# Designs tried in a protein design run: designed miniproteins, single chains. Part 31

Each design is a single chain, and the fold is of that chain. pLDDT is the mean over its residues in the fold that is shown.

## One batch from the design tools (miniprotein)

Design m1053
Fold by ESMFold2-Fast:
Structure m1053 (fold): chain A 94 residues (1-94)
Amino acid sequence: APTVEEILARYRAFVEELATLLPPEEAARLHAATDALEAFVRSHPFSPEQVRGLVLAELEAIRDELEARYRATGDPRYAAAVELIDREIAALRA
């Protein structure tokens, strides 16, 4: 089973990939939110399963925000980002 640090490392790597698909301002916000999540997780005695749940909740929130931006703008970068997030959510739930 993965450790808390392995779950965070996977999430960080995913965020770095996701950020390459997004406008610079949204990529910067995503990095800041990831830094905050890592700091929060490391300041609490969470189990790996609890951290996986937090990562899934964050991915779902980001997905919904980016889908709303796609509907508002029609920018295909948001559609590509949502597809990438959907694949990661499916992988983490397997």
Scores: mean pLDDT 90

Design m1054
Fold by ESMFold2-Fast:
Structure m1054 (fold): chain A 90 residues (1-90)
Amino acid sequence: SGEQLQQQRYQDQLLQDFKAQADTAIALSLRALAARGSSQAALDRFRQRALAVQQERIEALRNSPVITQQLVDDQLIAFSRDLAALVAGV
């Protein structure tokens, strides 16, 4: 039905919005770490770990029966905390 297609498109958009915001947060964190003098090896390790955490959060959203804006916001907050911990570990 048209309603099912609209709901699916909205859920797909929510996943894309999460990924775009997470990608931006990773890029900004990498730029900040590089600016403070982190080595290329440290930047590469951070990037790999950050991408792994992003993928775990994306899979959690995909495995949800219904993706909502609230679930995306909650995962973005959790992801921001995960990134802060990874930055502190560099």
Scores: mean pLDDT 90

Design m1055
Fold by ESMFold2-Fast:
Formats: structure tokens, sequence, C-alpha cells
Structure m1055 (fold): chain A 92 residues (1-92)
């Protein structure tokens, strides 16, 4: 899916349902694809805050990991990657 298309669709879902954690995660991923790392972090955090037990929460941690890597913060990037991996393992 093109990043611009994902951004527009996620924004429309959020306008109708601002508590949709999956839509905030999709918005974060779109901003990550555009190189807008701070927005990607902010929206991924919003997704986690809305529903930390959501099936999309590991993906939100992976978005934060990739965004911090883009900013050159390799230590926080690795920390968020590990949190995402631990959540995947916990679902088994």
Amino acid sequence: MLAQDQLQRSQQVIQQDPNNAGAWMSLARAYLSLGQYQQAIDYAQKSIDLDPNSPVTPASYYVMSDAYRGLGDLQRSQQYRQQGDQLIDSLL
C-alpha cells in the first residue's frame, strides 16, 4: 500500500473513531515510510496508549524501533524491538 494512501485512509478512520488503535498504528507506519520519524513515534505511542493489549501493539513497538533508528538512537531502537518481540512471544 502506498504511504500516502495509507495516511489518508488512517486519518479518515481516526476522524470517525479516534480510539481506533489500529488506525493510529497505520498512521504511524505511513509517517515512518515518509521519513517523518517524530510523527511516527507520536502516533505509535498513541496506538499503544489506547489499547496496550491490542494485536497491533507489537507492530507499534516495531514502528517506534524503526523511527528511533532513523533518528540515530540505536539504543532505544533496540529496546523497542525487544519489547515487540516479547509481546509476540507472550501471545503464544
Scores: mean pLDDT 83

Design m1056
Fold by ESMFold2-Fast:
Structure m1056 (fold): chain A 90 residues (1-90)
Amino acid sequence: DKLKEEAKKQVKKLKKLAEEAKKQGDLGTANAYEMAAIVAERLPERIEEIKEDLKKGKITLNQAKLFIEGITGLAGMTDLEKELIEELEK
């Protein structure tokens, strides 16, 4: 699963950035990276939930797009946003 692999890589990257910020004494930036890492870790499961909700008619396509934009933004994975949204528009 490519998305799970990308999420794991992003979590490792964000945790390293958080540790670097802590070493610099920038606790606010460190906290932001820690929060982003939590979102990145949960992102693959959340994307699957969004896809299932869309298939079942529980949410609209526009809602699904907004949810993907929000979580990819929070995770620092905006490079995947277009690909994930295009997959919904089949």
Scores: mean pLDDT 85

Design m1057
Fold by ESMFold2-Fast:
Structure m1057 (fold): chain A 62 residues (1-62)
Amino acid sequence: KSELIHKVALLLIERGLKPEDKISIKTALKILREAGVPESILKKLEKKGKELTAKEIIDLLL
C-alpha cells in the first residue's frame, strides 16, 4: 500500500501536478492503472465525479 501511494505520487509529480491541481477522472484512471492500482479502487474513484485533485487521489489510496 505505501509503495503504491509513493508510485502514484511520483507519477503525479512527473506530470507537473500539484496537490490542488484538478485532474479529469479519465486521466486519473490512466495514471493509477500505470501505477498498478487495483480495479476495485479505480471503480471507487470513477464514482467520485468527473474531476479530482491530486490530493484527493492520494487520500483515496490511504
Scores: mean pLDDT 76

Design m1058
Fold by ESMFold2-Fast:
Structure m1058 (fold): chain A 65 residues (1-65)
Amino acid sequence: SAATKLVAIHEAEKAIELARKKGLSEEVIEELERLLQQIKNAKTDEEIIALGRKLHRLLKEAGLV
């Protein structure tokens, strides 16, 4: 749904903003930006949800959550 996609885009954008504020490496920021682009290009809610889970794992690995 459009709502599922919009929520995922907002979460990815917030994550990129947080990573920049925390001074994380450009490599991590680029990986987050790639995930945002993948979410924007996703065609199904299943793909969007899977990408959202990947985003959350990356944030945990980076110590942001």
Scores: mean pLDDT 84

Design m1059
Fold by ESMFold2-Fast:
Structure m1059 (fold): chain A 73 residues (1-73)
Amino acid sequence: SAMDEARAAIEAELAAYVPSAEARAAGQRILDAFSDVPAEVLREFLEREYLEATNERERDVALAALQLLDERL
């Protein structure tokens, strides 16, 4: 499915991705703001944010947040 292809692309990018300090800080603020949200729900939200991102900065922040979420698990 299109979502499975999108998830595979995100996973491949995460494996090679080194976030900037700014993107990592922004990603951490998202995780802190949504600390009461279940990890699975937050992951789906961040995957959607990545897919719907209109610029590089939005994509970088979403990727950094996804990477930080994985580090918590």
Scores: mean pLDDT 80

Design m1060
Fold by ESMFold2-Fast:
Structure m1060 (fold): chain A 68 residues (1-68)
Amino acid sequence: EEELKKKAKEYSKLYGIPEEAVLYLLKMIATEEIDEEKLEKVLKYLSEEAKESIKELVEHAKEVLKKK
């Protein structure tokens, strides 16, 4: 959790997405193994402007968090 929060801060600053939203997404990828239904629900939680940025963020985060 602490480590994910650090990444959320970095991605939040880089992509201009609220830290809390990024953290929620990263936790989902690490713990729940993100799927289509959960992804759409996350995008609904995020602002319209953040949706396109989050696509790139998700792809990057998956490789970093799902190494095992």
Scores: mean pLDDT 62

Design m1061
Fold by ESMFold2-Fast:
Structure m1061 (fold): chain A 83 residues (1-83)
Amino acid sequence: SSSSLLQQRQQHQQQVTREVAEKLRKIGELVDKMIEQARRMVEEGYPLEEAVEEIERLAKELGVSIDREATERMLETLMEGLK
């Protein structure tokens, strides 16, 4: 049986909602990883270069493009905030 226009609209809305939720989840994972790495830099003296590489690795796994320079600046800012 053919789906009604109402059913097609509901399925489309559910699909868009899932795609948005998935994208937000990926962004959240990157933000959490940045906070984790900044904490490690403060608590363990973890190197900035290695912290950035961990974030770049996660971004690659998630299929997200990030700017290395912006990531470094964010980590330094978060690190200062955690001191």
Scores: mean pLDDT 76

Design m1062
Fold by ESMFold2-Fast:
Structure m1062 (fold): chain A 78 residues (1-78)
Amino acid sequence: SQKEIVDKVVDELEKLRDKLLNDGVSEDEGIKALLEEYRKLANEIKNQLSPLDLTRLGVRAIGIVADFVLEVRKKQRA
């Protein structure tokens, strides 16, 4: 299903986010890595998703990048 395709891409992005956080990657480099991976994965599946599901994937990807930024900043403050 389209939901399963979206969930798989999100899972891959979350795995990359967690790796970048564990590796202590900088905010700028981590954002760049997550956006490049999102573009790659989205391009591979774009013809398999409706416009609405592509939009949902994009919103969830933005959330993953935002979570990465917030966690990096939290660690720098601690």
Scores: mean pLDDT 86

Design m1063
Fold by ESMFold2-Fast:
Structure m1063 (fold): chain A 80 residues (1-80)
Amino acid sequence: MSREEVIKQARLTVILSEMQFAVEHAEGLSLEELEQVLEDGREMLRTLEENPHLASEEQKEKAREVLERLEEILREKKEE
């Protein structure tokens, strides 16, 4: 694994953790904060699709599930 790949994987891990935190603490987060995390998550998924070697299929599936849940939370919060 190259230094560049290690840095990319570390960044992807941070973004996934931020998405998981946003899902767990959505009630305390603003719409703007949730939208920012969602955008970062979408960019992460694009990076994983373009670089399939950076994550396993299980990790990509988990990332998609967390992103979908965050999108649902944001939609529900906008309806409030």
Scores: mean pLDDT 78

Design m1064
Fold by ESMFold2-Fast:
Structure m1064 (fold): chain A 64 residues (1-64)
Amino acid sequence: SMEEIIRKQIHIDMLKIAYEASLMLAERAEKKGKLDVAEQQRKGAEQTKKEIKKLEEELKKLEE
């Protein structure tokens, strides 16, 4: 449905914002010498990136 497509598009956009935020937080943590925090943020970003890819593939199937 159109509503399902719109909700999935919004979810993808929110995850893209979260991905960028995690990368920024990792960089800030590194500058402060908080290497464990930076590593945690980068691992979180990689998981978010995988979720984005999965949702984008699901969205393509719904739009076909």
Scores: mean pLDDT 88

Design m1065
Fold by ESMFold2-Fast:
Structure m1065 (fold): chain A 51 residues (1-51)
Amino acid sequence: SIKDKIYKKLTKKFGYKPSDDDINFAMSFVKQFGISIDDAVKLTLTSRQID
């Protein structure tokens, strides 16, 4: 599923288990805005680094 793909990609990029907020953030970009899974993961990672 899309959620599983996002979870695995975020886990790999973060080096730890992503929060539900991180997963939901990435999923909202895919489902609401039609962003690719790879781009949604990249946006989530970028947002995390700015915080």
Scores: mean pLDDT 77

Design m1066
Fold by ESMFold2-Fast:
Structure m1066 (fold): chain A 96 residues (1-96)
Amino acid sequence: VDVTVTIVGSTGASGTVTASTNGGGGSATTSLGGRAAASVSPDGTSIGAAIVMPASLPTPTSVDVYADGVLVGTGKAGGVGEGSGKGLATASGDLP
């Protein structure tokens, strides 16, 4: 079954991707630039998500993950990497 995953960063950066409960994920450009990505575990029970921003844009300090409009996970900044000028924030949760 396909799941619509919406990823929202504390800066207002948001992206929507389609993932499958058979495992797998996708990525999209966020509303403020950079990339949002999400993946579902192979057993279809959990989801991981990330926002990656270029160094010229603010990195979210927290990330909320929604599956089909339901909040399933919240994360905090998982690392600020100066590598290639990117910041990273991650979140994970269980699917409903």
Scores: mean pLDDT 69

Design m1067
Fold by ESMFold2-Fast:
Structure m1067 (fold): chain A 80 residues (1-80)
Amino acid sequence: MSEEELEKEIKEAMARIGLAVLKTTRPSLLALPPEERRRALEEDIRFLDRMIKLAKEAGDEETAKELEELKAELEAELAA
């Protein structure tokens, strides 16, 4: 139905925008001091969890997979 289609489209757009923002800002994070970088990584991981949920609810498995891959990379950096 049109209402459900619109809601799905909005969730998909939000998840894609979130992914694009994180990809665009990522190089700047590498220039941060260790303490600030750690906080930024933790905040980005929380943001990714929200975007992954939106992508899955929208049925956008491709965007969800890219977000999950980025999250795994950030979690690895945080653990190092």
Scores: mean pLDDT 78

Design m1068
Fold by ESMFold2-Fast:
Structure m1068 (fold): chain A 100 residues (1-100)
Amino acid sequence: SYPEVDPAALRERLERFRPLMEGNKYVEKLKKEAETDPEKAIDKLVLRALIFESLGFKQEAAAYYVGAAEIYFELAPTSEDPQKLLYLADEFLRRAERLL
């Protein structure tokens, strides 16, 4: 069982990253790809986030982690385990918040 995550609080935290996300063409591309294959889109975003974090590009890495978190958040209402997806979204958001 995953710890309970408040979807409203998570949405507010995601919205705080909106200025960082605006104009990020890679995140925009991956959100479009997530309409067909969300798991693959998340994997690509997380891999790129890890690479950029390791290179010290903290703002870019944070944007990619937030992109993955948004996809998990959008999937949660229709999933068989909403709490799991919200928890995963929260974990990526916490990582993005620590980078900034």
Scores: mean pLDDT 88

Design m1069
Fold by ESMFold2-Fast:
Structure m1069 (fold): chain A 96 residues (1-96)
Amino acid sequence: MGEAEAEGEVNGLPARGRVKATSEGDKITVEAELELADGSRGRGVGEAILKPGETVWVGAGVQADDGTIGSVVAKVKLNEDGTAEVLEAEVRSGAF
């Protein structure tokens, strides 16, 4: 299971994003959590289909408890052993 954290801003609020990538065959699932500096939290899920050795950017849109919309985007690789790896992550304002 690949994991990464990223810091950024959503609508001018400092934010922390956490992503977890899991694989089931060629299907990659990216679970994202977003935490805003005011303590509001949200979760989102993105999916992609990859072949071993392929890399893709997967975005997960997240709506926090205060109604703020942000996204966490992750660069995910499916390794030849079938494991998913997160190479990069970013926090963004608005939907992906």
Scores: mean pLDDT 78

Design m1070
Fold by ESMFold2-Fast:
Structure m1070 (fold): chain A 72 residues (1-72)
Amino acid sequence: MEQEVVDAYVSAALKTMKEKGVTPSAAMQEALRRHAETLARQGYDVEEGKELGEKAGKVIVNGLKEVEEQRA
């Protein structure tokens, strides 16, 4: 079911962000859920959702580091 893929993706992304010391905002959680819904619609399964969620969490953390570098 699409909802299982969405839950797997969002949970993996949020867990990865928190493990790296980043607290996800409500807007970030909304964006992650919206993207996960698109992936579920494209036929990605729960295992792929978990893997992509972990990668998304890492990308978000790295993006925040790049923004901090530009401010320095």
Scores: mean pLDDT 77

Design m1071
Fold by ESMFold2-Fast:
Structure m1071 (fold): chain A 79 residues (1-79)
Amino acid sequence: AEEEEVRRRLREILEKYLAEHPDLTPAQVADLERFAEEFPEFARKRGLTPEQAVQLAEDIVRALGLIFDALKKIEEERK
């Protein structure tokens, strides 16, 4: 099934990202895990192919990583 294929590939992307970023907070890890859980159904409802869904998921995970880093810097400077 398309949703199942996207879920499998997204899990692989998430596992690799978490392994490369052991410095993530528990809240950030939870956000990424929730994204991986919810995104396959979202992609299916939007009519994305598995390949399109995986590519978008990779882009989103990368963008979230940058946002997390930016938020940490802003929070640190605000004190």
Scores: mean pLDDT 77

Design m1072
Fold by ESMFold2-Fast:
Structure m1072 (fold): chain A 103 residues (1-103)
Amino acid sequence: SEKLEEAKRLVEGVRPSPEVEKKVKEFKEAIDKGDYIKAKKILKELLDEALEAVENKDRQRALEILKAVLEMHEYAKEKGDEETAKLAEELAIKILEELKLLE
């Protein structure tokens, strides 16, 4: 995905906050346990937080969340959860498009 590669380039050098790192850990634990409802809920909550950050012109917060969603996409893909991986990709692309509006 060209847009997914663009999102990966945009978050190079971005360091996630401890709060965001905790959400990534909770997501990975949910995937490992087969709790796909919880995993999808975490992704949707992060999308809402990223969109709020964009609305508030908090570009750095939105980038930190985008990086987390991209890590969640890779983890779900590695674990064979194709449905959750596709959702994470769709949400990452949505966050990327909203971030472009902050230019």
Scores: mean pLDDT 88

Design m1073
Fold by ESMFold2-Fast:
Structure m1073 (fold): chain A 90 residues (1-90)
Amino acid sequence: SSGLTPAQRAGVEAAIEGGRAAIATGVKEGILGGTAALLGAAGAEFLGSLGLDASLAVRGAGLAAIAAGERAGSEEARRLGEEAVEHAEA
């Protein structure tokens, strides 16, 4: 199936929750963090579609989601960001 690897999927999930957390806070720092997470996930998906190692993009998305979650007080964004980082390291 044309689909994401587990690491890429974790990156996308982290980016979505990180982006949601950033929007919820309405602050520029949160928005930038969420944008970085979304770009990281999109990069991971794109690189994966080419058969390239996307681990750095997945890690970036995870770290950005953790930062956005901390700013927003979102446990979900932090958890998904941590999962993305773990998948990037595996």
Scores: mean pLDDT 65

Design m1074
Fold by ESMFold2-Fast:
Structure m1074 (fold): chain A 108 residues (1-108)
Amino acid sequence: SEIDLVLEAVRLFGEIARLLQEALDAGKITDEQYERIKELFDKALEILSKLDHPLVQKARELLEKARELFDKAYETGDVDYVREALRYVSEAIDLLIQYLNELIEKEK
């Protein structure tokens, strides 16, 4: 269902946010963290591609920006880009929660 897809996307975004926070707190991104976080971004973007809603499209755009910032953080070693990426991921989570609430209200 659409609700199941949104719940899985929120779970993946939460895991991305957790791992980005760990990298920020450590002041570095390991190669293992980089590959793991990239995999999570790709999975989250794939799930969002299956959904057709303005809030989901905006969340996807924010997640794509976060991914670009995260790649830049890894390439440059500058963890301030991780902080910026985390902000975009957090905004995307808020949008997906709004969409989830709309879907739940429609089933009541």
Scores: mean pLDDT 87

Design m1075
Fold by ESMFold2-Fast:
Structure m1075 (fold): chain A 75 residues (1-75)
Amino acid sequence: GYERAREAIARFRETARSLGLDDERAAAISRTAVDLLDAGASQDEVAATLAEKFGLSPKDARRLVTAVAATMAVP
């Protein structure tokens, strides 16, 4: 339930910090990823968009998208 959602959010925040992202940039990335995933974009398409828009490597973008998708999969 909510405990798993909190864990997924914590994992995303830890991943963002490990990549040197501040809270504002992490929030912008999370919002963009959530909006695109909710609109039906694939995780690969979202990762490509984040890499281009935020100047992330493909590897880092995929890691962030996976973490964001996990927050959306938990009630």
Scores: mean pLDDT 79

Design m1076
Fold by ESMFold2-Fast:
Structure m1076 (fold): chain A 70 residues (1-70)
Amino acid sequence: SEKIKKLEKMIEHERQELARVDGEIARLQAEYAENPDDEETRLRLLFWQAVRDAIRYYLEKLEEKIKELK
């Protein structure tokens, strides 16, 4: 099904984006652990954690849509 193939490509793209965001979070977590007084790093970490949650939610909805079509 072309619809399923399109959704699978969207899922693959979002999984790649999630991996990049997870990498940024891990890097910022390491930086924050070395300097916990750095408010800028803390706020950046909060931002990227919110982005990760949004991507995870979108992935869940895309996967639900594929299950409905199969």
Scores: mean pLDDT 88

Design m1077
Fold by ESMFold2-Fast:
Structure m1077 (fold): chain A 94 residues (1-94)
Amino acid sequence: MIEEVKEELKKELEELLKKAGVTDEEEKKKYLEEFEKKLEEEIAELRALYLADPEGLEAELAAARAEAASLSESQRRQLALVERLVEAFRAEAA
């Protein structure tokens, strides 16, 4: 589940880089490597937060979702990704 989320995020970044006109393979590789490193750090931090207070984290996500209409597309995308990661953590904990 988490592996699938990582792969989907990676593909989404590749599409964003393409839309932004990043066609240099070396530059694209650097973005993907930095993204993967950051993503692993964020996932580890989010997992620790979920294990410490799953109800609190889910309540914060629900509040953010309720305000989603006022968020930018990038912020809504980030929220959806965090929601998917929390769902994967729930599946692993079961």
Scores: mean pLDDT 76

Design m1078
Fold by ESMFold2-Fast:
Order: structure tokens, then sequence, then C-alpha cells
Structure m1078 (fold): chain A 56 residues (1-56)
């Protein structure tokens, strides 16, 4: 949902990659959708999600 996308983008901005990874998984959000919302490269967001998932 748009609310989940907003929360995921906010977590990424704060460097809270664990919350980012959890929200992406639970919300069915792609690294691309989150990257588009943040104005960042998809590869950077994908790496942040990978780091967060390693800590889950």
Amino acid sequence: SMADLRKAAEAARKGDFVTLARLAREGGLSARQIAEALGLPEASVARAIEVGEALL
C-alpha cells in the first residue's frame, strides 16, 4: 500500500534497514518502488534491504 511505501521510505532515510526489510517483505514492496519514492538508485535500496534481512 502507499502507507507501507511511505513507512519503508522513512525507515530507509533513517538508516533503519531492519524495519525497511520487514516492511518491504510484509508490504510486498520492491526495491525499485522504494528507490523511486526516495529518488535513489535501485541497487542502493536493494543493498539496504539485503543488510536489513541479514539482521532479521
Scores: mean pLDDT 83

Design m1079
Fold by ESMFold2-Fast:
Structure m1079 (fold): chain A 93 residues (1-93)
Amino acid sequence: DLSEEISKLIKELGLSDEQVDEILAKLIEILYKTYPGEPLDPEKTNKALGELLIEILKKKKQSEIMKLAKEKGLPFSRSEISELIKLVEEYIK
């Protein structure tokens, strides 16, 4: 269960609900900026975003996170992945 794995990582890293909401909001913002008129499969997209979040929370290399995003069909640029990693790192301290 992705939700259970994400919840465990959030607890281990000491992230607040507000910090998690900010990370998710940034993921959604980037996604919708790239797909302003394209029909998305919400279930498939949410699962892919959850899997990407897990890799970011596990502190995987940017190249590995980018590879996963590409494999899952998420239209994230290197710059956008870098911004997400920076946001998470600032919260984890």
Scores: mean pLDDT 74

Design m1080
Fold by ESMFold2-Fast:
Structure m1080 (fold): chain A 67 residues (1-67)
Amino acid sequence: SASEAARRAAEAAAEGDAEAARRYSLQTKVFGGSSTGAAAGWGAAEAAREAGHEEAYKLQLETMRES
């Protein structure tokens, strides 16, 4: 589901797994559409920033721009 993919994206981002966070945020777009994907992408970016994972934060922002 889109909600499950969004949760996994935020979890991966908080752990600093930039690539997994990117993959899961893209899955939320597939399952829930562009607006849902954008919201999940922002949530993952915030989770990475709060956890101090700058590279995961940057990659997530780039993924949102590409999407």
Scores: mean pLDDT 76

Design m1081
Fold by ESMFold2-Fast:
Structure m1081 (fold): chain A 95 residues (1-95)
Amino acid sequence: MKFLAVIKDGKLVVLEGSLPEGLTITERDGKWYLTVPAGWVIAEKVESATIDTVVLQRGNERLELVVPKGTITQAVGEEVSGEIELAYYLRWETL
């Protein structure tokens, strides 16, 4: 299965698929958030001036997120859970 969404003009635009089980996207005060359950680990993190690109993995599942800089403070190999602010992009896929 696969899911792809972008944030454009403050709105979430779903380009492909549907929300996977256990992942929830919510809007609050013009911002979009992904709620991630326990069991996801940072596989890749690329820091930039205004955004970070973060890849999370759980088993055969992969999440690629573009978030505001500093949203995820954990290092590669560390677990992440809870509410994550999205800046621009969310992709989920399975092998």
Scores: mean pLDDT 84

Design m1082
Fold by ESMFold2-Fast:
Structure m1082 (fold): chain A 80 residues (1-80)
Amino acid sequence: SPLEKIRELLEKAVASTDRDEQLKLVIEIVNVVIEYAESKGLSDDEIFRLVSEVARIVREALETGDLEGAYKRIEELLKK
């Protein structure tokens, strides 16, 4: 599922000590979200807002190490 892939990528990103690797993993998470949103038939505006919010949550997780909080917030966004 998209959520399982996002969790795997998020765990790798938070565990990484390489900033370039973290940024690549964030891009991969964003791509999973875009593919999911397109598969659900979301509008371009809805996709943009969803991607922007997920990217913000992931960046906060990288700064704080709060993987569980970030994952729950992303799960709630994608279940809508």
Scores: mean pLDDT 85

Design m1083
Fold by ESMFold2-Fast:
Structure m1083 (fold): chain A 71 residues (1-71)
Amino acid sequence: MMEEIIKLIKKLYEEAKGDKEKFEELLKTLPPQAQELIKGIEESLEAMKKAIEALEKDPEGTRERTRALLA
């Protein structure tokens, strides 16, 4: 379940208190299956960041699409 995995990631972040090194050490204490799932989620977060950046780089295109829907 995505919900369970997200909760696990939040717990690891709280334990690490924003320390990247501590987060990686905590990640290594998890079963390999959990490590692979968390890595997959990190990849999804990177994709989301890229999507936000693309939206910021093309605000005119986004406005044109919104205008077309409302007109």
Scores: mean pLDDT 65

Design m1084
Fold by ESMFold2-Fast:
Structure m1084 (fold): chain A 88 residues (1-88)
Amino acid sequence: AKRDIAELDNLLANVKAAKTQAEVDALAERTIDFLKRIKEKYPEIKEELDKLIEEIKKVMEDKSLSVEEKKAKIAEIIERAIELLRKL
């Protein structure tokens, strides 16, 4: 889990540093792809990871949210994924 946690920490830092909608969208897609890969490695948290993927998709589809609000919500979801991996 240490390597996958480090990848999520890097992704979290990139989300917090993003300045444009296009950067946030690209990072959200990268996060979804990463979570899809790690749920194959960690079947014990697959259901929780599936829920986080769906939450990211809902954030990205929500046209009422600003770039800053989307960044905050995606960052919170990544932090929850890190905590799930830390408990393994």
Scores: mean pLDDT 87

Design m1085
Fold by ESMFold2-Fast:
Structure m1085 (fold): chain A 95 residues (1-95)
Amino acid sequence: DAEVERELEEVRRAGRAAAAYLGVPVHLSVAVLEDPEGRRYVVARMATEDATEAFRADVAALAAKHGLTVVRLESEVFRPDAESREALEEFLAEE
């Protein structure tokens, strides 16, 4: 749904803002997947330890609001080299 995608973008924006506040690079993905029966699932990943709890809370709130099942919430500590950091900054700039 366009409505769900708008709210997913708000969650992505909040995650990016949290990482920027902490001064760490972030690599995140969040998407709604739908099975052939129309059942919807949220899959989310965020590659920062310090911002993970806020991101998980935002994803959980979105899922509860829209009656979605959270399939997977993952976090990882990601320490990219300078090249990977530049690519991530470009991704964040594109929104």
Scores: mean pLDDT 59

Design m1086
Fold by ESMFold2-Fast:
Structure m1086 (fold): chain A 101 residues (1-101)
Amino acid sequence: HMALLEAAKEILKELGLSEEQQKVFLRDIENHLNKQPLSEEERAELQAALDSLPPEVRKKLGDYLDGAYAEYFGLPEEWKRLLFERSEYAKKGAEIVKKKL
């Protein structure tokens, strides 16, 4: 999962998130990949971080991660094509993952 975590780190930096916001989102991604549930405190921190983002940045983050996950987990090419047509940020997220593989 190192390639996906490194890609996520690059995405968060590109979006201009604070170091504290980056830490919260990276923890969520890592816990998801390791199939570890978040504690109540960690869930509250994640929700607060999401709520602190401007709506446009929150949408871009979601799109970037959609593309990164689709590439990393090897979704069918036709699904990735439709995703990339929907969002240029999803396409960028996938390309960042490819660069780390």
Scores: mean pLDDT 82

Design m1087
Fold by ESMFold2-Fast:
Structure m1087 (fold): chain A 76 residues (1-76)
Amino acid sequence: LQDLQQQAGQQIVDSLSQAAGKNSQQVRDTVTQLLQQGGNDDELIQAAVQSGADEKKARQAVDQVQRQTTQQVQEL
């Protein structure tokens, strides 16, 4: 369970940084810090968008990771 959540967190960071394109480093740094502080999905999306990520892509990336994580947890 904990390992699945950690993997999901890393996938969120990767997906949000990809959505930022030119600003990928800034988004990666900001999102990683918030994730380490226990930031929720809305906070991660907002921080990524403020750092230059596309809002629609950021929301889709987080939604996809959350759906995959929820399905895996339910099968445990």
Scores: mean pLDDT 73

